Designed miniproteins, single chains, continued (2). Designs and how they scored, part 102

Each design is a single chain, and the fold is of that chain. pLDDT is the mean over its residues in the fold that is shown.

## One batch from the design tools (miniprotein)

Design m7756
Fold by ESMFold2-Fast:
Structure m7756 (fold): chain A 84 residues (1-84)
Amino acid sequence: KKEELEEKLKEFKELVEEAIKILKDPNAGEEAKLLVRDSLKKKVRYLLENYPELLEEILKLIDELSKVDPELAEELRKVIEEVL
């Protein structure tokens, strides 16, 4: 159980790190940025539905993302409100 939670959190951290790289890259196409936004929204929903214990850690990662893309961070917080 604990090992599963740690693995899911690690996967989400890696996804957020890759998303930040793409969102900061001026050469990344609009389609790539939209796919990253959609992937993060789907992943946040999935994690909260299956691993609600990760809520505090997910919120911390969204706070880090808000320094790069505050609009996306707000959209992710709305997904959290919809699930809870």
Scores: mean pLDDT 83

Design m7757
Fold by ESMFold2-Fast:
Structure m7757 (fold): chain A 55 residues (1-55)
Amino acid sequence: SLSNILSTMSKEQLEALLEHLKEVLKKANEVKPGSPVVKLLEKYINEVEEEIKKK
C-alpha cells in the first residue's frame, strides 16, 4: 500500500514529495477543479503530511 512505501521514506524525502504533490495539485486544479485527480492528490497530500508527523 502507499502507506507502507511512505513509512520507508526519510522525513527529507517525504517533505520533497509533499512539495511536488502540492505543485501537481495546483496544476490539476487549474485544468479541472474538483476532478477525481484533484481529490486523489488531496488524499495523497494528507497521507504524506501524516507520515511526516510520525518522523
Scores: mean pLDDT 84

Design m7758
Fold by ESMFold2-Fast:
Structure m7758 (fold): chain A 55 residues (1-55)
Amino acid sequence: KVKELAEKLGISEKEAKAYILLVEEGKSGSEIAKELGISVETVRLRAVKAKEKAE
């Protein structure tokens, strides 16, 4: 699913993963940030980029 979304939207798998965790899994930005080892701001930026490409 992550790879398929990344290929479809022309984004990285990291961006697709953040989007899926936020939108489909309903995890908070803080939870995703801890899980991926990145900042909450980076999670939000990745999710926004994925959303822009999806729309």
Scores: mean pLDDT 74

Design m7759
Fold by ESMFold2-Fast:
Structure m7759 (fold): chain A 84 residues (1-84)
Amino acid sequence: MSIEELIGLLLRAIGLILDAERLLERGREGDRRAVEEAVRLAREAIRIAEELLEVAPEEFLETAERLRRRAEELLREAEELLRE
């Protein structure tokens, strides 16, 4: 993996997390479809972060781990909202 490809994956994961956070705000207002989409985006962000943890140089591993944790937190919040 090139540094450019790695940066591309990092930016993709960050974008998915930001989109999921925005969708969860709408979900808390009663938009169930927004919550369902947030689950999908959070799962995709987890997958990208896990790929980064496997292939990234050491200097990016801490960033990839933080992205994975944030995406996992968003997934849990979305799944809890879907129980309502």
Scores: mean pLDDT 86

Design m7760
Fold by ESMFold2-Fast:
Structure m7760 (fold): chain A 68 residues (1-68)
Amino acid sequence: MTAEEIGEKVKEKAEELGIELSDETALRIGELLLQGRGDAAGVLLMQAGMSSEEASEIVNELLKELEK
């Protein structure tokens, strides 16, 4: 899975919550998740308007997908 593919999944989940993510922010989150930096990815999601709980859920789900 590429950073772009992870970013698209993050954008889709954010849109379901009514949050608009830029392509640059989504790509950066994808890169951080590929590096195992879920904490930094969560901070970017919260800066975009997600709650800490929503950000943690998305980060944990995507990190589990990357553990294959």
Scores: mean pLDDT 82

Design m7761
Fold by ESMFold2-Fast:
Structure m7761 (fold): chain A 90 residues (1-90)
Amino acid sequence: MKFKVKVKRKDGKIVEKVVDSSLSAEELAALTGVSLELAALALAAMRRSEAKVVLVTEDGETLDFDSEEEGLAALEALPDDVEAVLLIKL
């Protein structure tokens, strides 16, 4: 299964990638520059969630959304110093 990943960095930059669900946490961390822990949490949340869109923050909070637009709005509304990963099932 493929999913689109949008990452908000502590510098406020958003990085976008399309990845396969077999991707490792180490590979996701390398591609996006987030911590290995956040990458692992994001992949685990995506694989377990029935939601189309999942947001995972660096403090371990997980939020489910029905649309990419809602998830992106939530990601963009986070403080600039908060790292987060938005995962969208394709």
Scores: mean pLDDT 78

Design m7762
Fold by ESMFold2-Fast:
Structure m7762 (fold): chain A 80 residues (1-80)
Amino acid sequence: MEEVYRRSVHIGRLTKGAAEALKRGLGPEAAREQIKRAADTVLENWDEMEEALKLAEERGNEEDVENLKFAIKAAEEIKK
């Protein structure tokens, strides 16, 4: 449980950071690769990501909630 949570939050932070870097034109190739890898990981572990989001909401950790929602939404858009 705790390992799944930590990993999911880490994926969320990496995804948001990469998307922000891409938007700013910083390391666009590396940022795109990181976003794709993060999205693939989210899609493979969708249930775990949703579970982590619920746990973050229960804990009242707004930062983790936003990062997890961002990663889930980004993966969903790529899946389309």
Scores: mean pLDDT 75

Design m7763
Fold by ESMFold2-Fast:
Structure m7763 (fold): chain A 96 residues (1-96)
Amino acid sequence: GIELVARYLAARVRGEKVSLEEELDAWATILGGMLSRVAAVLERYLKENPDLTVEELAEILRRVMEDLKARGLYPFELSDEEIEELVRKALEEIRK
């Protein structure tokens, strides 16, 4: 679930190698392919501004998902609460 995605995102931001098992579990959770795009955007923003708040990062993720949905790419929905929970857990894993 969201916990696996958060750990995967945190490992990528830290530059850690992720096992194929963990990567596949994260991809399966986010319906394949979309996780890679979301992870790349979040990794970029976190590296450029590591003091981003949960709310600011959640807003960035929401806009990325809306753009992807509008373009007919990876059309799935996360609630605002699910987005906030995902970024909160990812930031907690990064800061451990």
Scores: mean pLDDT 68

Design m7764
Fold by ESMFold2-Fast:
Structure m7764 (fold): chain A 86 residues (1-86)
Amino acid sequence: MKKLTDEDIDELTEEAMKELGIPEHLRPAVRDAVRRIAELVNSGKSVDEAKKEAIAYAEGRLPTPERYLVLKAIDYIAEKLKEKGY
């Protein structure tokens, strides 16, 4: 299976930001979550396992309501990766 690249991470981040209407100040948090998912999937973990770990990481670090927007981005990215056969 093809490894996710930095270009894939940037494209997935941009798509999540646009589709979910996430504020620009949360872009670094969204990109960090996407990168964490990509690294876990590239290491051989399932998308569902990667999603679970990304959610746990985000929950301890972001205030409400920003946390909910980043969690929505994680859900969106996981679904897109499943559509691509990851």
Scores: mean pLDDT 80

Design m7765
Fold by ESMFold2-Fast:
Structure m7765 (fold): chain A 59 residues (1-59)
Amino acid sequence: SLMERARRMVDGVRQAMEQLGVEDPEARRHLELAEEALRRGDAETAVRHAKLAGQAIGG
């Protein structure tokens, strides 16, 4: 489902940021917005912000 995909993407970005030691404010802001969207059940918004966070850290 889209919700499961969104959770996997958010988890993947979080893990990548931790492994790379990235503290980029833009990436962190998008990750926080994606996590908030997941809490609200908004999978589409979560996917969008997870992608933006990934792009900010070079993925």
Scores: mean pLDDT 83

Design m7766
Fold by ESMFold2-Fast:
Structure m7766 (fold): chain A 66 residues (1-66)
Amino acid sequence: SAATRARAEALEAEARRAAAEGRYDEAVQLFKHAVHLYLEAGDEAAARRVAAEARELATRQGIPDR
């Protein structure tokens, strides 16, 4: 739904702000939530994009996917 997609976009923006502030664990969790919401909204392209961004951040910062 449009509402679910808007929520995913808000979480994606919040994740980027958290990363900019050095809150990397929080940023990765927020990106993961955004991915789930994009998938729920049927936006596979956005989900893949955000998942890649989260993976890059986690790898760069040495954060496990848990």
Scores: mean pLDDT 85

Design m7767
Fold by ESMFold2-Fast:
Structure m7767 (fold): chain A 88 residues (1-88)
Amino acid sequence: MLSDEELERLATLVREGKTLEEIKQEVPKAYEFAQELAEIRRAARKGDPEARKKLSEINKQFREDIAAGKADRVAALRTLADLLERSR
């Protein structure tokens, strides 16, 4: 599981407009999670039922994290995943 410190650092790097390479160097575990999320999103869009189920589970976890007051962390991870999807 990602630490609160790593997610807070990710949110700062994303707000500052750091490059994907800089983000990878500073928060490698968050970067790896965002890459996995980006891959799951791509597979789900192609109609992969396993990927759609996994994405649903991740979205459920994100809703629970938002309800627990961690909306900023969820937003940072989603933003990084979006950037990774656009960088290909």
Scores: mean pLDDT 80

Design m7768
Fold by ESMFold2-Fast:
Structure m7768 (fold): chain A 60 residues (1-60)
Amino acid sequence: MSLVEEAHVLAEQMTSASEAEAEELRARIRELLEKSDLSETEKARFLAAADAAVAAARAA
């Protein structure tokens, strides 16, 4: 599995995780993105999308 694909799996897990677990998953996603060849803009967009998905899940 590519680093980006692994980050996507972790982002999905964040939406169903506890607050502490979501913070840990977010940190691991950031590490995977930093090791990937994505641009800074692409990394920022990924993290923003993951954060928005978590916020939506928490608000539901």
Scores: mean pLDDT 79

Design m7769
Fold by ESMFold2-Fast:
Structure m7769 (fold): chain A 83 residues (1-83)
Amino acid sequence: STLEKIRECVDKAIEAAAAGRLDEALAALLEACDLLEEIGLSVEKAIAYRLRAIGDALNGDTEGLAALAREVLEEAEKLIASK
């Protein structure tokens, strides 16, 4: 399911962030944002999440990337529950 793919991307982002692999964490978060749009996330929110991910990665904010990954998973679960 798309939720399982998002969960996989979120897990990859958290693991990569914990390892200091900012590029891998960013790539996983951007993929999760694409999948969120497939399940009904608005373009505005998707852009906001992508900009936050890019900013956190550029600043070396591993805690910010991990927090964003968890927020992305919560949004995915909320979107699926509303269908």
Scores: mean pLDDT 86

Design m7770
Fold by ESMFold2-Fast:
Parts: sequence; C-alpha cells; structure tokens
Structure m7770 (fold): chain A 65 residues (1-65)
Amino acid sequence: MDEELIRAAEESIRAAEEALERGDALTALVLAFAAEVDLDLAKNPPEELVERAREVLERAREALA
C-alpha cells in the first residue's frame, strides 16, 4: 500500500518536474500537489521524494504568483 503511494508520488514528481521545465507551471502545481498528498498518506515516505515534491510545488507556486 505505502509502496504504491510512494511509486505514484515519484511518477507525479517526475511529470511535474518535466512540466515545470517546459514552462507549464499550472500542470506542475497540480502534479506536485498530488504527489504531496500521496506522500502525506504514506506512513514512511522517502525524505528525498518529500523534498523534491516540495521544491517543485514551491517553484510552481512562485511561477503562478
């Protein structure tokens, strides 16, 4: 269960990073937010993924502000 949430979050983070690289901040925000939710629901999320999700989410928010 947690492994599936972590895997889904990792995929969302990767897609969000790609969207951000293309200048699609809205898509990056949505995907990064989804990853944050999945990681929050996971009991033991990898710290590296939590940090990556936060970084992408912050950059996407900044681009849209």
Scores: mean pLDDT 83

Design m7771
Fold by ESMFold2-Fast:
Structure m7771 (fold): chain A 65 residues (1-65)
Amino acid sequence: SFIEEVRKMAEQARKAGLEDLAKQLETIAESLEIAIRRNDETLVEKLKEKGKELIKKAQEALAKL
């Protein structure tokens, strides 16, 4: 699932010392779970876009280490 991918990226970021980015990714994962539980489709779409952007930032940061 997308939430699992976000959480895996958060763990990789944390292991690399990118703690602020890891916290942002965990926050998005938690917010996504809440939005899905509430059946808020608009918020789910918005949070998925933010999650994808954060994953890209994490991948770019990890590639530079």
Scores: mean pLDDT 85

Design m7772
Fold by ESMFold2-Fast:
Structure m7772 (fold): chain A 55 residues (1-55)
Amino acid sequence: ERIVITDLSKASDEEIIEAFRALARELARQRGLSEEQMERLAKHAEDIARAFLAS
C-alpha cells in the first residue's frame, strides 16, 4: 500500500496514522526485525498515533 506523507500539521488523522506506521516499519528494518515484529511495531505505532490524536 502506498503511503502518502504530507505536512503532519495539515494531515488527516488517517494520514498521520499511516505516517507513524511507515516510520515504525522503517525503524524495524533498521534494527533487523522480522516481518512479524515489524507489523507488531507498526500496530503499536498506530495505537500511539490514535492516542496522540485523541489528546
Scores: mean pLDDT 73

Design m7773
Fold by ESMFold2-Fast:
Structure m7773 (fold): chain A 70 residues (1-70)
Amino acid sequence: MYDELIEKAKEAFEKGDAEAAVEALEKAAEIAKEYIEKTIKDEEEKKKLLEKLEKHTEGLKAAIKEAVAA
């Protein structure tokens, strides 16, 4: 479930486990991607949402790694 994976990512981040936080975030992103692909009827809107999801996920992964490495 998406919410459970986000909670796992937050918990791992609070513990300083960047790898676990990134893994949970990536799994949550895959669930969101599948949901968008199955639910969104408009192909242009679907593509736009998937691109936003990928950029947002990569940005959060980078931020997690930088925050834990600092």
Scores: mean pLDDT 78

Design m7774
Fold by ESMFold2-Fast:
Structure m7774 (fold): chain A 70 residues (1-70)
Amino acid sequence: ALGEAVQELLGGEGDAEEITRKLVEQAREVLRRSKDPELRELAERIVAGDPEAALELLRRQAAAAQAVLA
């Protein structure tokens, strides 16, 4: 899940390759399901290997979840 990936990345533990693989998979799902052009652009950068884009995508997803919960 996206929240789980955020916690793993922020924890800084584990195999960096596994963390990257999970983020790329999440980015692919964003590209398949999201129509938001900003999120799609960030997802494309993540697939290209941009770690800054990965953090920004996770931040936006966390903000969206927070907005739904109020």
Scores: mean pLDDT 66

Design m7775
Fold by ESMFold2-Fast:
Structure m7775 (fold): chain A 67 residues (1-67)
Amino acid sequence: NAMADAAEEAAARAFLKGVKELVDKSGPVNSELGLKLQDYIAEHPDQAAAVGRVGRRGAEEEAARLK
């Protein structure tokens, strides 16, 4: 379902946007940023899972089309 796939891609983009906002607010502090990212993933597990599914689906579709 293309609409469901688009919604999942939107969820993945929302997760990445949230991560970027955390980076922008926290500055480039790796250890503190890591803890904040862990908390953000725990708060948005469905969105984090969507990132993985979108990436895997794209790779599978590309592999299926290439011959």
Scores: mean pLDDT 71

Design m7776
Fold by ESMFold2-Fast:
Structure m7776 (fold): chain A 68 residues (1-68)
Amino acid sequence: GLEEAKKNVKELAKKNGVELSDEEIDEIVRLIEEGRYDEAIELLKSKGLSEEEAKKAIEILLLGKLLD
C-alpha cells in the first residue's frame, strides 16, 4: 500500500545520496493526487534525484496508492 511505497521511495533516494523526509514525500504524494506529475518530478530532481529516479519514485507511489 501507500505506506510501503513511501518507505521504498525513501530507500531509493538514500541509495542515490538523497535524504527525503516524510513531509517531503507527502508533498510529492499530494502533487501526484492533483495530477501535477511534472512538478513532482522537478521537486524530486531539485533534491538531487535524476529524472529517471524521480519517475521511478512517482511510479512506486502511484502503484502504492492504487493498491490501497
Scores: mean pLDDT 85

Design m7777
Fold by ESMFold2-Fast:
Structure m7777 (fold): chain A 89 residues (1-89)
Amino acid sequence: TTLVERAARLLVEAAEKYAADQPEVVEEVRRLTEEAVRLAREGDFERALELLERAIELVEEAAGDNLEAQIKVGVALILLGVARLVELE
């Protein structure tokens, strides 16, 4: 499993658990993460990371001050940072 796929999974799990009262946000996070994984598999890593950043922003806004959600988002940001360093040099 790639770092992009791991980050995408983590963001969907966070949205489903901590933003369940906002189903439109959960659906948009799924859409963005699915497109990001597709783009990464096609080699368009820069665009994939942009979509994951948008998904992170949506989860942060929807989950508010939930500490568990903030931890999951933090791990996704670390995975994204590592992916940028490895793939974009």
Scores: mean pLDDT 78

Design m7778
Fold by ESMFold2-Fast:
Structure m7778 (fold): chain A 62 residues (1-62)
Amino acid sequence: IDLEAVRELVAQISSQPDKITVSLVNGVINLRGEVESIEEALKIVQALQEKFGVAVNLQLKV
């Protein structure tokens, strides 16, 4: 998958994209950092799964 496209999607949904680190390991998207709310985190995960069809690991804090 295209890591830049993943970062762009996260930036479109997140209110503070600079606080989120995106990486791709063995076909799994890893999200680390801080979000404004649990609702925002869930929207990011759903959007990534719908668009890329891959597993997402969350290590995000509110």
Scores: mean pLDDT 79

Design m7779
Fold by ESMFold2-Fast:
Structure m7779 (fold): chain A 91 residues (1-91)
Amino acid sequence: SEALEAAREAAEAGARGDAEGAGEAARRAGEAGGATAAVAAAGAAAGAALAAGDAEGAAAAGEAAARAAAEVGERAGRGARAAAEAARRAA
């Protein structure tokens, strides 16, 4: 599905420290699958960055995804913000 492909792209962007790419992927996920898909993509990006040992990149990816998620709804925005906050605490 388009939402799953966008989540995969978000994870790949997060792993390489591409916060802008992660935000764009989260926005596409939200367009395809709604608020839940945007939150999933945001989590995938932050998680991938953390796994790569890039806590600052995870925080940046989370913030970019939070901004994108705000376009698709309040629930998505809250989820992305929680992911960004968790990433900042890990930094």
Scores: mean pLDDT 73

Design m7781
Fold by ESMFold2-Fast:
Structure m7781 (fold): chain A 57 residues (1-57)
Amino acid sequence: SVRDEALARARELAATSPNPGGVAAAGALVRDLEEDPDTPDERIRRGLAGAEALAAA
């Protein structure tokens, strides 16, 4: 599912990214997904894209 894939990727980014902004954004996304299992897929996709962009910077 979009959520499960995003959660796995966000956890990877939080653990492995050398960029503190990417780590912070990914960690926040993990917390949001863990707190609200009903987060819509479109919000998840936007959150992951933002975290990946910060991790790549």
Scores: mean pLDDT 81

Design m7782
Fold by ESMFold2-Fast:
Structure m7782 (fold): chain A 74 residues (1-74)
Amino acid sequence: MKEEADELAKKADEAYKSGNYVESARLYTQAASLYLQAGDKEKAAEFYRRLADVYSKLGKEEEAQRAREMAEAL
């Protein structure tokens, strides 16, 4: 549901601000997936872009590129 996606997105933002990039990547992935299921492509794209930034901070350039491509496809 959209409300569940909003809650996960907030938790992802909190993890990101705390420097817990592994946890924020998981939560952003879940939030983006739920937004897609809800038909909210704009929010899904937004959170795929945030996921890409998180992967870049983790040194995972391949995953970061895939996340950017997912956002651009929406």
Scores: mean pLDDT 84

Design m7783
Fold by ESMFold2-Fast:
Structure m7783 (fold): chain A 65 residues (1-65)
Amino acid sequence: TELSEEEKEALRKSLEKLYEEGLISEEQYKKMLEYLDKNDLAGVASLLTPEQQDKLQELFEENLE
């Protein structure tokens, strides 16, 4: 399923916050942004541990407009 531009922006902000808080590496962050630009959500999810996925989901819900 393709994300809307609002959902992609919320996800981008959520990934940025995870990186700024040190919860993901710079390499993970850069690769996830590449996958997001390609609408490859499975690629984004594959780079995250279950704990990181839970935190991303929480942040994503907070950032949805």
Scores: mean pLDDT 79

Design m7784
Fold by ESMFold2-Fast:
Structure m7784 (fold): chain A 109 residues (1-109)
Amino acid sequence: NPDEYRRLVEEGKKEGNLLLGLYKVIILAGEELVRNFESDKRRAGGAAATIEVLASKLGLELPTQSMNLDEMVARAAEALEALAERTPDPELRERLLRLAEEARRLLER
């Protein structure tokens, strides 16, 4: 399975499709998390959960636990930072790091 997965990822990179699409969805979820944190806690929680699920699909190992919203936001920020370190795209890296910083700031206010 590792060799097959690596081949599918390389094919996806050539087509500019699945991997980049997943990063873009994660960025949109991060923006929804930051936007809705104070106005719609349910949507903010859903966005944080989306980041965790998609980060796991990108190979980031996250512990499976039930958590409150603040713990979910902290974990989402950690996932965004880890994905920023893994991406070779400087624009995606900068956007992911910005969203991680904004998410951490939500926990301080």
Scores: mean pLDDT 74

Design m7786
Fold by ESMFold2-Fast:
Structure m7786 (fold): chain A 82 residues (1-82)
Amino acid sequence: SLKEKIERLRREAEEARRAAEELEAEARELEAKAKELAETDPEKAKELERKAVLLYTAAGILRAAAEFLEEEARRLEEELRK
């Protein structure tokens, strides 16, 4: 049903936001490790910084997906009320 589709979209949006938060937390940990290694192992530090950038990028995509899913759920809810 349309109601079940709305509930699924909102659940998927929340899951995407949670996944984004986890990736952002992991990216921050990698940035911290990179800072610690900057003087002793600059090549490893650069590798970790690049990985952090990729995780932040992935998190941004997931946040955009969550916003899209929430917006679609709102549009369907408006149609359900008509």
Scores: mean pLDDT 89

Design m7787
Fold by ESMFold2-Fast:
Structure m7787 (fold): chain A 103 residues (1-103)
Amino acid sequence: AEEVVKLVKKLIDEGKYLEAQVLADTAIRSYLKAGKYDEAIKLLEGVLKIDPDNVHALVRLGEAYYKKGDYEKAIQYYEKALSLDPNNERAKKLLEEVKEKMK
């Protein structure tokens, strides 16, 4: 996770934003699919240190916490994503889903 975070930061520093986004998303999706939620969280926290308003990273971080069963943190990250991008359909859907699980 740390090595991928460093590479993502290097790509951003070099102005290679598309490559940075593709690399981060690919690694995060791989970790989430493999059930490596702590690795996904660590990479996402690293991305958010570089870009705190990254809506995509906030949604993915919420998803990782949701998969771990930390519903309160999942809600916090989805709500933060929606405060930055009210039209984010994935964040809306996942927020509704996690609130349903808490009942």
Scores: mean pLDDT 80

Design m7788
Fold by ESMFold2-Fast:
Parts: structure tokens; sequence; C-alpha cells
Structure m7788 (fold): chain A 96 residues (1-96)
């Protein structure tokens, strides 16, 4: 039951660490809003729908590179709680 909320909080922490330059925008986005946005992100990745990605950019006021980073974070962490190795790999990639 609580796994989804924990995954969202973990995502927030990860985003703050990786996307430090965008932290101001991320701090102002409610977790509930992130949840609504991330569902279309997963759908866009799975179906390859560019239109959903463009809508996410408009909705959050983020640039394309930031949205692509969010997609990668969603895939790495998963909304169902993926294993720690996925998180570590993403963090290592972001350090480069």
Amino acid sequence: AAAQAEARRWFRDLLERIMDKNIEKLKDIPVETLEKVFEPVLQAVETGRKELVDQIMEELGLDEDTVRTLINLVLAAGWLGRVDEGKERLLEAAKK
C-alpha cells in the first residue's frame, strides 16, 4: 500500500541530487502532480508517443532534456519499486 508513496519520495530525492539546476521547479511541484505526470511518461515510453512527452514539457514547464531525464528515472526506479542496482546505475551515469 505504501510502496507507491515511498517510490515517489525516493524519486524526489534522486531528482534533487541529479537535477540540482532544476531544483527550484521540482520543489514547487506537488507529489500528486508528479504522479499524474509520470503515468503519461510511462505510457509515452512504452508506446513511443511523442505527443505525450511534449504535453509533459508544457505541463511541468521543463525542457526536453529534463523530461528525458525524468523518463529515464521512471524506468530505472519504476513506480512498483525496482531493485537498488537500477538506482545505483542511474546515479553513476548522472555523475559523468
Scores: mean pLDDT 54

Design m7789
Fold by ESMFold2-Fast:
Structure m7789 (fold): chain A 62 residues (1-62)
Amino acid sequence: MSKPEDVEAVRAKVEAELAALGRRLGLSEAEVEALLAAIRDGSESPAARAAAERVEARLAAL
């Protein structure tokens, strides 16, 4: 039932929900933006990696 166009729409929705979740977990906006930029650009920077580690640490604390 899913088509390639649905995948792009789902990705955009996931990015928005991930940003909202990150804020709820107490991440900074800069950390959330670095993570989303890495997903969009397809390349990972040290900042994006650090943001991902922060997300995992915050989730483990819940």
Scores: mean pLDDT 70

Design m7790
Fold by ESMFold2-Fast:
Parts: C-alpha cells; sequence; structure tokens
Structure m7790 (fold): chain A 81 residues (1-81)
C-alpha cells in the first residue's frame, strides 16, 4: 500500500485515474483514501468518476459523502450536474 501512495505523490494526474479504475477494490479504496488526505479542487472530476462509474456501491457512497463534506461552491456545482 505504501508503494501505491508513493506513486500517487509523484505523478497523481497519471497514476490516480489508473488506481481508481483498478479491478481490486482495496486498491481503489486506497486511492480514494489518498484523495481524502491530499485533496485539491482539480481532483473533483476523479471523485465524480467514482460516484458515477465505480462498481462498488460502498465506494460510490464514500466518494459522494467526501465531495459533500468539502462544502465548497465547486463541490456543490459538481453534485448538481
Amino acid sequence: MSELLEKLEKDRKTVLPVLLKSPDIEVRATALSYLRGNFEEEDIPYLMDVIENDPSETLREAAKEFLESLGTEEAKKALEK
């Protein structure tokens, strides 16, 4: 798991979408947990993709709850689209 976090730190724009689309739910959950700790507004599209397309209902709800918790205008706008 630490190796996945190191990859996310070095090249998040390339690596993050790959990890969030992993067939392994533990890998996707780890990527989502990384986003919660290291979130930037530019990451909203990654959260939206999880909310709309992740096969796990648990991960979709976790991503939606996280986006709702941000309380920013950008997050509210994303949820309304």
Scores: mean pLDDT 73

Design m7791
Fold by ESMFold2-Fast:
Structure m7791 (fold): chain A 45 residues (1-45)
Amino acid sequence: MEKEDAEKTLELLDKQIAAAETLGNSGAVDRLRLEKKRIEELLKK
């Protein structure tokens, strides 16, 4: 369940990153990428 919750969060972050990149919001992209990397590190094993 926790892994699935984290994966769902990663999917939402991917969508948010794509939207922020399309809008040219570099600040949002940076923040979202950092959050995504943190969650990915929790999932890698």
Scores: mean pLDDT 79

Design m7792
Fold by ESMFold2-Fast:
Structure m7792 (fold): chain A 60 residues (1-60)
Amino acid sequence: MELKVEEIDGKWAVVVTYNGETYISYFETKEKAEEGLEMLKLLSPEEALEVAKKGEENAS
């Protein structure tokens, strides 16, 4: 599982990549994105991917 904080189109995001799937969770600030990344690190890859997917669906 790959987790990274990235600036996408002027917004801060945590990018989660696992088993060929990629999900992007957007945050208001870099600090919030870094906190999100640390929380996702505490989860299993499968749980982290599910959380990121739900976050992307709610943001859409």
Scores: mean pLDDT 75

Design m7793
Fold by ESMFold2-Fast:
Structure m7793 (fold): chain A 74 residues (1-74)
Amino acid sequence: SAEEYYNKGLEYEKQGNYKKAAEYYLKALELDPLFSEARANLSRLLTKLKAENPDDPAVKAMVKKAYEAGAAPV
């Protein structure tokens, strides 16, 4: 479920694995585009990841998917 992916994202974020957390928040949002908590957390993490390595192709791909899912990063 979307909630299961969201909870996995929270667990990875707690571990400091922000890229993996963003992947799971994105999966949650892909299953439920109205999942406001997943959208907010994804947007926040993508902003952080872009600031840390703006040229990371994996981060760029996640940003593109987030926009397609309706979650524009701040």
Scores: mean pLDDT 79

